# Designs tried in a protein design run: designed miniproteins, single chains, continued (4). Part 1

Scores and structures below are computed, not measured.

Each design is a single chain, and the fold is of that chain. pLDDT is the mean over its residues in the fold that is shown.

## One batch from the design tools (miniprotein)

Design m12001
Fold by ESMFold2-Fast:
Structure m12001 (fold): chain A 88 residues (1-88)
Amino acid sequence: SEEERLRQELDAMLDEILKADPSLKPAVESARRFAERGYLPYLVTAKGLPLEEQIRLLEAIYEGDKGTPEGIVNLFLALSYLKSLYEK
């Protein structure tokens, strides 16, 4: 299915990030939670970005997942950026 394909693409991207930096596991787990909250198609669009940009987006999602006001703003900006890529 389309959802299974997107899930596999997200998992492959997240595995690549973990191979590059295993300390990013908490940020990877935050990304997986947001995928389950309906952001899966938008998160998968990050696969077309350089690894360093993928990592920065995951860090923004992680900071937002912690619930600080600044982190929540950065999370919304990161998700809006990914949505803009999805709509192209």
Scores: mean pLDDT 85

Design m12002
Fold by ESMFold2-Fast:
Structure m12002 (fold): chain A 79 residues (1-79)
Amino acid sequence: MAAERLVEWARSRGDVIDRRLAEEAAEKVGDRIEELLAVLDELAEKFPHVPLGVLLPIATAIVLGERSELGEKLGIRLP
């Protein structure tokens, strides 16, 4: 499941993402889970001290284009 990929990715970085939040994000992005993971990787590298659970909704909004200006301000580029 896409949500499981998000939870496992967070664990691999030494952090945790609430499974419910991961499920909500995966449902919203659908087949764009690879884009979500790429945005999350970039955000985690830029903001290593911010919890991944805080970055997840930001990354989700960037992928969905709901806050395109936020992605631009953070220097995130979608594929």
Scores: mean pLDDT 73

Design m12003
Fold by ESMFold2-Fast:
Formats: C-alpha cells, structure tokens, sequence
Structure m12003 (fold): chain A 66 residues (1-66)
C-alpha cells in the first residue's frame, strides 16, 4: 500500500501548481525526498484528481482519484 503523502510533498505540489517551481526543480526536490521519477509522475496524477484510462485484462478501465 502507498504511504500517506508527507507534508513536504504537499507543500512542493502547492508551489508547483502555483507556478513557483519549474518541472526540474520539482523533480529534484522530490528525488531528495526519496521519490523515483515514476513515483513523481504517479503522485502528480493522484494530486490532480484526474481520471486515468488504461487497459486491464484487455478491457479499458477508468480510475477516479479521491
């Protein structure tokens, strides 16, 4: 199971959404917190609350975050 988002990550995401951090700065700070590039991408998706469509067992599935 994925752990709860740390407060530091939540603050970085707020600044990123506000345009105060570039993509590179955001990635570097997240890597310092121990996150991989794949985890950073997934974390952005989760925080955006966007529906993601993917193929599971040959069937298209839509996931809702939140």
Amino acid sequence: PAPKLPQEVAELLKKYKAGELSDEEFRERMKKLGFSEEQIRLLLWLIRGEAVSFTLNGKEVELEAG
Scores: mean pLDDT 63

Design m12004
Fold by ESMFold2-Fast:
Structure m12004 (fold): chain A 82 residues (1-82)
Amino acid sequence: SAELRRRAEELLRQVEELGRDGSGQSRAVADLAREAFGWSPETRRTVRRDMTELGPVFDAVSPELGRTVRLTVELLGLLVEL
């Protein structure tokens, strides 16, 4: 739906902002989030699962990276519903 896409684009802006001011790892996650709009539904589901399972690992690296990953997981969840 247009509403889900608008919300996904809003989350992308937040992720890009964190990537711009953050670590190289946060920047890499922001790049993945941007590319996700062009991915297949299968790729989106796989990456979302992997990021969700590894969430505690990213939080242990830094709170900033953990937040960037969590917003990306939320974005991927919305894109799977499109």
Scores: mean pLDDT 84

Design m12005
Fold by ESMFold2-Fast:
Structure m12005 (fold): chain A 79 residues (1-79)
Amino acid sequence: MEHGKQAIKLAEQGKGSEAGSYAILGAEHALQHKDVEDARAALEGGLAAVKAGKDLKGILSGTGGALAGIGALFDLGVK
């Protein structure tokens, strides 16, 4: 349930690609459960994954997670 928070922890450990994947899952789960805080955590996790990413795949998955988090927040009516 706390996929976005897990993404942040993985990014702190330097696991950018895994963090990006968890950020995407967190955003999707937040949208299904209308969890604004999980959507915010997914955005933060995606951004952290981009910073931790050392290759293109890590950067792309982190960017996807951040965008998915923004989309989830938008769909939940948060600005």
Scores: mean pLDDT 71

Design m12006
Fold by ESMFold2-Fast:
Structure m12006 (fold): chain A 65 residues (1-65)
Amino acid sequence: MSLSGEELRELLVEYVEREGPVTVEEARRFLIEKGVPLPQAEAAAHELRELFGETLTAEDVRAAF
């Protein structure tokens, strides 16, 4: 099921705060495991990589969405 930007932000913020700084690839896999459709997970990963590079902090995710 597709998520809103706010729902994506909340999921990723919780994940990053729990695990510490994560790679974009780890975030992409996490979204897929949570049932986010592959095209949406890939699009989110692409956008995050363009904005912040390969490593994400909770602050980066909050700023993106």
Scores: mean pLDDT 80

Design m12007
Fold by ESMFold2-Fast:
Structure m12007 (fold): chain A 69 residues (1-69)
Amino acid sequence: SEEIEKLINEVLNLGEQALNSPDIEESERLAQEGLKLVEDLERGRVIPSSVAKELKAKLESLLAERKKR
């Protein structure tokens, strides 16, 4: 579904913004917003749990990379 692809892209955009933010606190907020969106999509059965797990892992990885800078 094109709508589902758009929502997944919103999660990925939040992760990319978290990676590129100059402020660590902003990066943490953006990552948390992404995680909340993934949880809402999984709870609403919009995405399967396998996709939700991959998106959460990616958001966590991007935030960890930002914190190493």
Scores: mean pLDDT 85

Design m12008
Fold by ESMFold2-Fast:
Structure m12008 (fold): chain A 89 residues (1-89)
Amino acid sequence: REEVRREALRITEETLEELEKIEDVEKARELALEGLRRIAELMREAGLDDPALYRLIAARLAAKLAELEGNEELAKEAREAAEEAKREL
């Protein structure tokens, strides 16, 4: 199962790197949602029930999207959620 966790994190890092290069918030949102969909599907197909990992991934992507949208409050909340999920790993 460690391979599935590692792959999910790899997809997350790649998605975050791509988001850093996007100026268009709509395209960024589409990319983040596609990344989350792929990760959720990967975890489901592998039977990996790791809610802390999924929350960490979702929170990291949400924080980046909120930063790109200029929503500082949402970005802060998402970053705090990511730190909380990370403590459960």
Scores: mean pLDDT 80

Design m12009
Fold by ESMFold2-Fast:
Structure m12009 (fold): chain A 93 residues (1-93)
Amino acid sequence: KIEELTPEQREKLLEILVKAAKVLGMTDEEIEALRNATPEQIEKYIEGIKGALESLKEWLEKYKDLDTPDFKVARQTYEELEKLLKEIEEILK
């Protein structure tokens, strides 16, 4: 549970969440709100990242044969979010 994290673990989690927020194109205001988020709000945000990653995965599978700049950007975004999500899951173990 997020509320069971040490202050150091929570700080590290927030740093990763801010990186994910920037990758997802969140506004500075939304990122600032995230820094002051409750444990429940952080959990909902992590669920949002998982949902975005799943949607992006489905899009990449559908368009896997395309050699376009948009596909390359989407793949890079997926890889960045997947790495960040794995880091989040390691902190929450």
Scores: mean pLDDT 79

Design m12010
Fold by ESMFold2-Fast:
Structure m12010 (fold): chain A 95 residues (1-95)
Amino acid sequence: SKDDLVKKLQDLVEELERLRERARELARKLEKSDPETAEYLRQLAEELDGLIEEVKKIIDNADTLSENSLKQKYGLISGTYFHIKTEIDQIEKKV
């Protein structure tokens, strides 16, 4: 249902915000030892900020979008979230 998809999008915003904070914290930790990776993490945090704003716009416009459109947008953004999360998890394990 649309309501279930909106709830999943709201949960995705919270997960994206948590991942953005993790990227920022890890960037601060690596600033002196690995400045290139710290810069890359800041870039990932910026990408996550863009995704958060995109999801919020989708939620705000949910009433104007079809269920199939919402499902497709959720799938694409969720996929990008998992890709970025995997990269951050791999960097964090090396620290």
Scores: mean pLDDT 90

Design m12011
Fold by ESMFold2-Fast:
Structure m12011 (fold): chain A 94 residues (1-94)
Amino acid sequence: MKLSELEVLSRLRQVVADAMRTGDIEAALARLDEILAEMEAQYSNEEVIAALTLTISFIDGLLAQNPDLPAEAKAALERLRAHLEAAIARARAA
């Protein structure tokens, strides 16, 4: 079933929020990779880049607004951000 843009953005933000709450980066990365596979099957590279760029902005906002985050939560957000940047680089190279 084709994911709407709103559903994709909602799912990406949920992965970020869950990672921040739990610190479970491996579960977050696995869920992110599932969402990325669905996006790559249904969306253009330009649409994928746009959605991932908005998600990185969301992470940057969380890091800026929550300077007292536990080290584990901060590390999880930074790891997700790096994974999203790598996905954008792959989409741009395709």
Scores: mean pLDDT 81

Design m12012
Fold by ESMFold2-Fast:
Structure m12012 (fold): chain A 69 residues (1-69)
Amino acid sequence: MEEKKKEADRFIEQAELTLRNMGATDEQVEETRERMRKVADELLKQGKSIEEIRAAIARVALEEYLRWK
């Protein structure tokens, strides 16, 4: 349980870095982090695999990035 949470946290950090490198503002990164965190926490509660959690985090990051265009 704790290991999946740590992996999810690390993946969120990596997604944030990618968004910053793609030109996202600090506010956009912060809003996306909150959404990624909520989705990851919900999936962790449901006992989803780390692969599923990572896929959901990546999906949220991509959806937010496309929304900013």
Scores: mean pLDDT 81

Design m12013
Fold by ESMFold2-Fast:
Formats: structure tokens, sequence, C-alpha cells
Structure m12013 (fold): chain A 83 residues (1-83)
């Protein structure tokens, strides 16, 4: 499922990037505890893939962009669940 694929990428982010491990874990918990529309899950999967590639980059600016995008993903999910 899209949800399972997204969680697996976020687990890889959590395990390999200590600086964002807590943020990734919080997103994983929100995905496990809540149901999201398929279209939003497709967006989250593509965003998670992009974030992973940015974090894997040797370019510090790209790594920072990956961190900020992951934080943004968490905040967007929290806002979605409150509305």
Amino acid sequence: SLKEETIEILKEIKENFPIVSETAEEIIKLLEENEFPEELLKELLEDAKKILELLKSEDVAKQIAGVLLLIGMLEDLKLYLKN
C-alpha cells in the first residue's frame, strides 16, 4: 500500500539520519495512527522519496533542504488532522 511504502522510506530516513530521526518517527506514528486520502498518501510518498535523496546528498545545502522539507511534512500532517 502507499501508506506502507511511505512508512518504509520514513523508517530508512529515521535509521540513517540522526538529526531528523525524531521528526521521522513522529510522522511514522501519525501515519500508523490515522487514515489519510490516497491522493495525499501519493504526495507524501513522492515527498518522502525526494527528502531521502536530498538527505543522501553530499551537498550541505541539499541536506538542509531535506531536513526542512521533513519538518514541513510533519507540520502539514498535524494541521491536516486538526482541520
Scores: mean pLDDT 89

Design m12014
Fold by ESMFold2-Fast:
Structure m12014 (fold): chain A 81 residues (1-81)
Amino acid sequence: DPAVRAAMRAAFLARLPAVMAATGLSEDDVLSELAKAREAGMLHNGGDLVALLDALTRGPGPLVRAPEAAVRAMREWLGLT
């Protein structure tokens, strides 16, 4: 649903600066976590995305970055390219 993806994109862009400031993560690190959540079937709407970003700001811990292709696919899926 393009409208759902547009809402997710808007939520991502609105919250990304605060997430990066709180965590020290790059945009690609955050997209990596979203890509893993999407693959796990945990990312359906803007509310899910906001909840995931909020969880990251409370303590991401050590993170393993998803493959570059998965990060690129997430960027494209959210319409960030």
Scores: mean pLDDT 81

Design m12015
Fold by ESMFold2-Fast:
Structure m12015 (fold): chain A 69 residues (1-69)
Amino acid sequence: MSQRQFTNVTVEEVSQFLQTFGFRPVPAEFADTPITELSAEGSSEFEVAADLARQLARRLSLPLDALLP
């Protein structure tokens, strides 16, 4: 099981992590948005990244397709 947790970070920091798995960057207007806590678990690092991308898209009111490769 893979896990990832972000605490007291910006959207940009989460986005940079997601980009290492091929996800697209968030729009620049959201980069400085604070995130107090965001976490995910999955059977692989990619599944964790995918769940984080889904949660991030939902928090920013973005379609998930905006972050998909």
Scores: mean pLDDT 84

Design m12016
Fold by ESMFold2-Fast:
Structure m12016 (fold): chain A 58 residues (1-58)
Amino acid sequence: DEEKKEILKLLGLDDYEKYKHLSKEELFEISVEEGVRLIEEAVNNTIKKIEERKKELE
């Protein structure tokens, strides 16, 4: 299924044999969870940098 292969590629999950048995809905669930994790990591890193810069100013 070309559509499923494209979804996996977009998610960075290029192991088709591992994921080919999953539904498109299950693949979307994985993408949502990974997206949330990346956003949380980016937010936490930004907060840390702001805190460090505040200490330098005071």
Scores: mean pLDDT 72

Design m12017
Fold by ESMFold2-Fast:
Structure m12017 (fold): chain A 94 residues (1-94)
Amino acid sequence: LAERLRELAEEFREAAERYRELAEKSKDPQIAELYREMAEIAERTAERLEETAERVEKGEASDEDIGRAARFLAESLRRLSELQAEIDKLKAEL
């Protein structure tokens, strides 16, 4: 479990870097701001997953801790999807 949580955290850190690059390359300041928000969500998600992985390795993680991390992940993914849809709509208007 801890190893998989760290793998997911690394994926989200990579996603955050990609979103920052997309923000920098964006000509539209509104789209740039949305990508920056996505980067922040991805970074916070990576941090939460790493914290949970550490607790799992120490034998300190309860089922509730894992459940909270899973819910946080699900909420983060939903928010990222919403922001991507908003960006796609704005790009269609440009």
Scores: mean pLDDT 83

Design m12018
Fold by ESMFold2-Fast:
Structure m12018 (fold): chain A 84 residues (1-84)
Amino acid sequence: MLEELKEAAKKLIEEIKKIGGPEEILKLAEEALKNGGGKGLLYLAQAVAKGLLYKVKKNPEGISVEEAEEFIKEQLEELKKLLE
């Protein structure tokens, strides 16, 4: 779990850098690397959510920004339920 979380966070950092994503998303991914367990997973989920929203806003083909935000919100809510 922790090793998989760190690998996922590193991959996310590389993807966000490639698309010129905002520093805030990179910072959340770095926090995921520093933290283990549920807190690290929550930071990773927040970084992924923000990264996906950024991609949709840059290239909104096939899905609206509002639909993407609602989908991501639902996924984060489910994740919080699992960690509480």
Scores: mean pLDDT 60

Design m12019
Fold by ESMFold2-Fast:
Structure m12019 (fold): chain A 98 residues (1-98)
Amino acid sequence: MLTPEERFELYRELVEAIKAGDVEKARELVQKLIDEDMKDPRSPIRKLAEGVDKEVLVDFIVEELLKNRDKIESPADVGALIVEALKKNREELLKRSK
């Protein structure tokens, strides 16, 4: 499980990758984030990701971050954006996970 400091650093790296348009690096970092959150049964991301295929989930999160890159002013914005996007799109993600 990620410490708050490790999570902040991961979000910081993810912001840099997204702003640079480095899709492959962003995808790698999102995979790492999901793997760590899926280890924590209290994670809001784990609950929102239940039943969603990992590849579908990672690709969706990367696309949402890229679409909203101009709204990402700090690493904290990344976590909030991911949670909000997953809440709004859970039904569609479950359909894609067949």
Scores: mean pLDDT 80

Design m12020
Fold by ESMFold2-Fast:
Structure m12020 (fold): chain A 78 residues (1-78)
Amino acid sequence: MSQEDIDEEVELALLQIELAVAKLAYKRGTMSKEELIEHLKKLIERLRDLIARSTNPQVRADAEELLKEAEELLKEVE
């Protein structure tokens, strides 16, 4: 495992945490609908970038699943 592989796994883990925190904040009423939409759009962009540049099939698969969750949530709140 190289530093690059670790960096991709760490980035994916942070994106997973960001989505979970955003969902919780919205559910608890501490994040507005507009703030959630902005966060989701940025998260989706970062996930698409990670998927496009990653050569790690596990990272790609997990990022694609997270992207699907983020896109479904964005569609739900629009």
Scores: mean pLDDT 82

Design m12021
Fold by ESMFold2-Fast:
Structure m12021 (fold): chain A 104 residues (1-104)
Amino acid sequence: KPVTFEEVRKKLEELGYLSEDARKTWDVMFKLADTDGDGKIDLDELFDFALRVGLPVTIEQIKEAFKLADTDGDGKLDREELLPALVLAYILQTGKPIEEILFP
């Protein structure tokens, strides 16, 4: 059963990770990923950020997660998509269900 970007985003929203209070934390993380300052992140910025935070993912998992998150095909992700894309990449790399990643 393939995991989808929408399933990851819904789970994160249900757990409050996409709340207004959580957004302040993720705004800082997004600014660290958004190196060109355009308010969007591209594939290279997402991969570099994943490596900087020590997430054990390959470029192939990042490419697949990015493709699934970039549903409009503009080659960019919004700040709200950063955390779901990283979580999806980690699920693809580890093969672990989202519940084991979010509920240790």
Scores: mean pLDDT 70

Design m12022
Fold by ESMFold2-Fast:
Structure m12022 (fold): chain A 91 residues (1-91)
Amino acid sequence: MAEEAAKRGREAALEGIRNADGVSGAGGAVGGIGDGLDAALKGYKEGGREGAAEEGRRLAEQGEEAVKEGKAREGARLGAGGAAAGGFAAG
């Protein structure tokens, strides 16, 4: 569900920010929001709300994986993108 993607993305983004230089991590997260919204719009164009939700889940999962691999800044970016795309899809 889109709300779960938003929650998972948000958690990954916060973990990434916590593990990175805070300012650098926050900047990554902000950039990720833009990327996530772009992905959500592309997904929505092809599959409606479900397409946007799928992009959110994909980005949230990639963010979680990046954090686990120690790529904190990338995790913050991808997690924030997942949160933005999931939030868009949820309404």
Scores: mean pLDDT 79

Design m12023
Fold by ESMFold2-Fast:
Structure m12023 (fold): chain A 99 residues (1-99)
Amino acid sequence: MTLKQKRAIVQIRILKKIDEIVKEYIKNPEMTLDEFYERLLEVFIEEAKWAIENLGLSKEEVLDVVKRVLDTILDLSNPREQEFKERILKAVEEELEKL
């Protein structure tokens, strides 16, 4: 399996789970924005760990995939979304360093 194929698998898995969480947030009036953020963060961390364990990606390769997903879904001209990207990348990096 090529690096391109491994990246595509991880991206598809993350995007599918994000879509499910977005739909849950819209439907659930009790879900706070902070809880929504924590759910997104958990998806990035768990899928990053899964990619290392199941696809043999390095920590650096996984961080590149996470960055690519964030670059795809976020408007980086918006300072709030740029801050969100930086917070997710830092949290994923810190969790992967514990492995």
Scores: mean pLDDT 83

Design m12024
Fold by ESMFold2-Fast:
Structure m12024 (fold): chain A 58 residues (1-58)
Amino acid sequence: MRYRLNETGRALARMAGIEGDVVTGAQLARVATALTGVPVSPATAVRRFEANGLVERV
C-alpha cells in the first residue's frame, strides 16, 4: 500500500530522513519510530498519520 503525504507529513518524514511525497506503511513506521524513540508498527503508524490528516491512500 502507498500513501501520499501532505506538506506537514513531508516535513515530519524529512526529520526522519525519508524524502518524497508517496511512501509505504513501512516508511511511515520508520518516521513514527524516529520521532517517538519507540518502535511503531506499520499498521499503527498508518492509522495515526491518517487520523491526523497527514496522509491519504493512493
Scores: mean pLDDT 83

Design m12025
Fold by ESMFold2-Fast:
Structure m12025 (fold): chain A 74 residues (1-74)
Amino acid sequence: ALQALMAKHQGLYNAAAPIVHSYLLAQGASKGQAQDAIQEAYVDLLTTRPELAEDPAQEDRFKQELVVLAGKKF
């Protein structure tokens, strides 16, 4: 279920991840910390707020929430 959901939204992840990664590096995260934080935040967001990924109108909201969650993880 989760693996299928992640695969379905891979395009959204690929669009958001570089932005979030750049933000975390600017905040002092290492490359490894940034990658781990983004993955944890993505899983959390898909499990708690799957509607943000399912609705194209919510793409910007999904990216904003991903940045906030990833920032808390590192």
Scores: mean pLDDT 79

Design m12026
Fold by ESMFold2-Fast:
Order: sequence, then C-alpha cells, then structure tokens
Structure m12026 (fold): chain A 63 residues (1-63)
Amino acid sequence: SEERKEILREIAEKLREIGDEASGYALLRNPNGSFFASLSEEEKEKLKKKGLEGLEKLKKARA
C-alpha cells in the first residue's frame, strides 16, 4: 500500500541519517581510512558535518 511505502521511506530516511552520523564520526576518528578514499573532499566535509551533528545530539542527551 501507498501508506506502508511512505512509512518505510520515513524509516529508511531516519536510518540513513543515523548511518551518516555514525560514518561521519568514524571519518572524524580516522580521516585516512581506506573506506573513505573514494569520497571527494566535498563529500568528506558533508559527512564530517553529519558526524559533528551526531556528537552534538549525544551531548544534549547527556545534559
């Protein structure tokens, strides 16, 4: 159904956001990791920003 597809799309978007935040954190921890070698500098900067956003969310959750 269309409703089910919409829900699954929202879940997929949230999972991608969490994945981007985790990948961004990994890139911040190991910027020379081979996993990230195929990414452009612009892509790496976007991913780093997602990692920092994830860290900020974690900080606020602990406060």
Scores: mean pLDDT 76

Design m12027
Fold by ESMFold2-Fast:
Structure m12027 (fold): chain A 79 residues (1-79)
Amino acid sequence: MKEKAAQAYRDAAEGLLELGDEYMKQGTPEALRQAFGSYRSAALAYEKARELATPEQQPVFDRMAEIARKKAEEAEKAI
C-alpha cells in the first residue's frame, strides 16, 4: 500500500515537473507563474513520496524535491 502511494506521488511530481518545463518554454509572464506553481506542487509531491518511502529511497526524493524547488526559483526570477 505505502509503496503504491509513494509511486503515485512520484508519478504526479514527474508530471508536474514536465508541465512546469512546458510553461517555461512558453516564456510569457503568465506561463512563468504557472511554471512556478507546477514546480512548487512537484516539490510538495516529492516530499509526500519521501514520507511514504523506505529510508533508502528518502535521499532520492529529498534530492528531487530540492531540484523542483530550484526550478521554481528559476521560474520566479524569470517573471
Scores: mean pLDDT 84

Design m12028
Fold by ESMFold2-Fast:
Structure m12028 (fold): chain A 75 residues (1-75)
Amino acid sequence: MNEVSREAAARLAAGVPVRDVASELEGRPLAPSDKVSPYVAAVLREAMAALGMPQELVDQITAESTVGEVEALYA
């Protein structure tokens, strides 16, 4: 997980959209209305925290979150 979260953080920092990073982690294309899996939610939570996202926003990223909701939190 730590290595995958670090790679996700690097891609987000390089300007890759959250949707593309989430799709890569799931191994399939995701739409904004698609929910992230528990695995993808955990990876994105660690990656965004590492990039300095406030803990209050990080805690809103769950397996019930849609890709679009995670994109809005990261904006």
Scores: mean pLDDT 83

Design m12029
Fold by ESMFold2-Fast:
Structure m12029 (fold): chain A 89 residues (1-89)
Amino acid sequence: DLAEKTIEEARKLAEEAAKSPDSSKYLGEAYDLTLRAGEELSVEDAKKVFRETSKLFSEVARKEPGNSSKTSSAAILSAGATAEELRLS
C-alpha cells in the first residue's frame, strides 16, 4: 500500500520535472519521498520502491538527453535509488 502510493507520487513528481524548467526541485522531492518511505517499509517493499523509482528517474534522464542539467540530476538520483536498494540487500 505505502510502497505503491510512494511509487505513484514519485512518478507524478518525475512527470512534473520533465515539463518544468525547475526540474531539480521536483526530482529532489520525489527522491526525498522515496527515502522517507524506505525507512517505514519492510526490506522487500523498500527494495521495490527504490528499484521502481530508480527506473522513473532513469526514464527522465533518457527522454531529455539535450538538457544536461536535468539529465545529470535525474541520473544521479537514479543511481542513488539503486545504491539504497543495494544497501538493503
Scores: mean pLDDT 77

Design m12030
Fold by ESMFold2-Fast:
Parts: sequence; C-alpha cells; structure tokens
Structure m12030 (fold): chain A 65 residues (1-65)
Amino acid sequence: MKVEKKDVGNLEVITETVDLGDDRVKVTVKIIDKATGKVLTEIEYTALKSDLNRPVEQNETKIYT
C-alpha cells in the first residue's frame, strides 16, 4: 500500500494505492478541503501498475458537498 499527498491550492489530494495482484492496483483519491478537513469528493478505481492514471474499472465516485 502506498499513500501520497498532493497540495492543490486550498485542496489536499490523498491518493491511496493497494496492490490487487495481476498487475492491477486499486486507486482511491480523496479531495479534502484544507481549511475544514472535510472530504469533498472520493473517487475509487482500478488501474494497471504501469499506468496508474488510466482507470480500467471505476468502482465509486462520491461527492459529499
């Protein structure tokens, strides 16, 4: 499992990657408002280890607003 944090303006983007085997990984991206600590959006998808930015399956997209 790998967890990466990236700051984008007033937002914190947390990317969590879990190895599923067979050259596949589950990628979970959370967009957090840095001022309030609230999760604004959460996206989960499955990608290949060679291309983490290309979803092969999308499991969930949730907007909390």
Scores: mean pLDDT 73

Design m12031
Fold by ESMFold2-Fast:
Structure m12031 (fold): chain A 56 residues (1-56)
Amino acid sequence: VKEIAEKLVQAIVDEKLDEAVKLFLELHKTEKVSPSVFYDGGELGKEVAKRVEELL
């Protein structure tokens, strides 16, 4: 789980939206992390949260 979270942070830093969405869906599946935690993460964080919520 920590490894997935680290990869997610790196994907956000690198602006890899598709990778960030995929990693966040995996975190949500395993740890039940809410997409809402990313709304305060700036523009990319908001886009990741919106796409994840749309896929749920």
Scores: mean pLDDT 65

Design m12032
Fold by ESMFold2-Fast:
Structure m12032 (fold): chain A 71 residues (1-71)
Amino acid sequence: MDDMTDQQIINNIVQMLKNNGMNNQADQISNDFNNGVISVPQAAGMYLQSMGSNHSVDSSINNMNQIIQQQ
């Protein structure tokens, strides 16, 4: 289905991290994914860990479950 591509999922993760001032984490995930070092689920895990320390994990967990279930 015309759901998010892996690149779009990574772009969304990067956008979310940058919006929270986590530019280094965003750049690391983007670089590692584009170089084939990490998969989308691994990037999602890194995003969840980074965002979980900020405020709320509920939305992050729901977004990750949605992304993972599409694979």
Scores: mean pLDDT 70

Design m12033
Fold by ESMFold2-Fast:
Structure m12033 (fold): chain A 55 residues (1-55)
Amino acid sequence: MDTLARELAEAIRAGRRLSREQLELAAQMGKTSVGELKRRLRELGVSRAAIRRSL
């Protein structure tokens, strides 16, 4: 989970766009929910605006 969240945070900070399907797949791989994954991204310093922009 944490490794996956960190990789996603780096991708978002690098300006990469992620689809909703990619987020749902990542949540499934981490055995968690999209909401929990977004919460973890915010804990890693990714802003709400950056998360919204990357969807």
Scores: mean pLDDT 73

Design m12034
Fold by ESMFold2-Fast:
Structure m12034 (fold): chain A 62 residues (1-62)
Amino acid sequence: MVAISEHARDNTLDLLTSIVRRELAKMGVKASDETIRKVVEEMLEKGITDPQEIVDRVLKLL
């Protein structure tokens, strides 16, 4: 499985994006998957994996 490292990273990004989208939906907020994914990617690059911190960042951009 030569692509396992890329799939693992993409899977983490997808999972966090899904969690953040779900949390935003609970608050009645709708953001595009593109916007959420970009924020999740930036936060992961900074070592931030807490979905609540990512949600707060998305809300500040809306």
Scores: mean pLDDT 75

Design m12035
Fold by ESMFold2-Fast:
Structure m12035 (fold): chain A 102 residues (1-102)
Amino acid sequence: MVQFLQQQARTALQAMEKANVSKKDIDLFKKMVHTFIQGVQGIRTSQQRIDFFRSFVDWVKNTPNKVVQRLMINMMAMMFGRWDVIANTDIDVQVKQIEAYI
């Protein structure tokens, strides 16, 4: 799973660079991906899982860049096997679906 998430992050970074996304937003995305992967690897209990994903979703919700927000919510959806969420075009609906799943 971690290898898959890292591959998806590399693909997203390449797309962001080609789209001339700001260095600030690229750095934010890199920080979010690093935090997500490290957080997931550190989970040992159901309570740690809930606490981590709740705090992470709150961070994603408060991200001003919609491209970064979409990429991060899709990464969470992929990890949860929620391909139905990824197929949704509305970011606000995707966020609510992930919040309800946590």
Scores: mean pLDDT 80

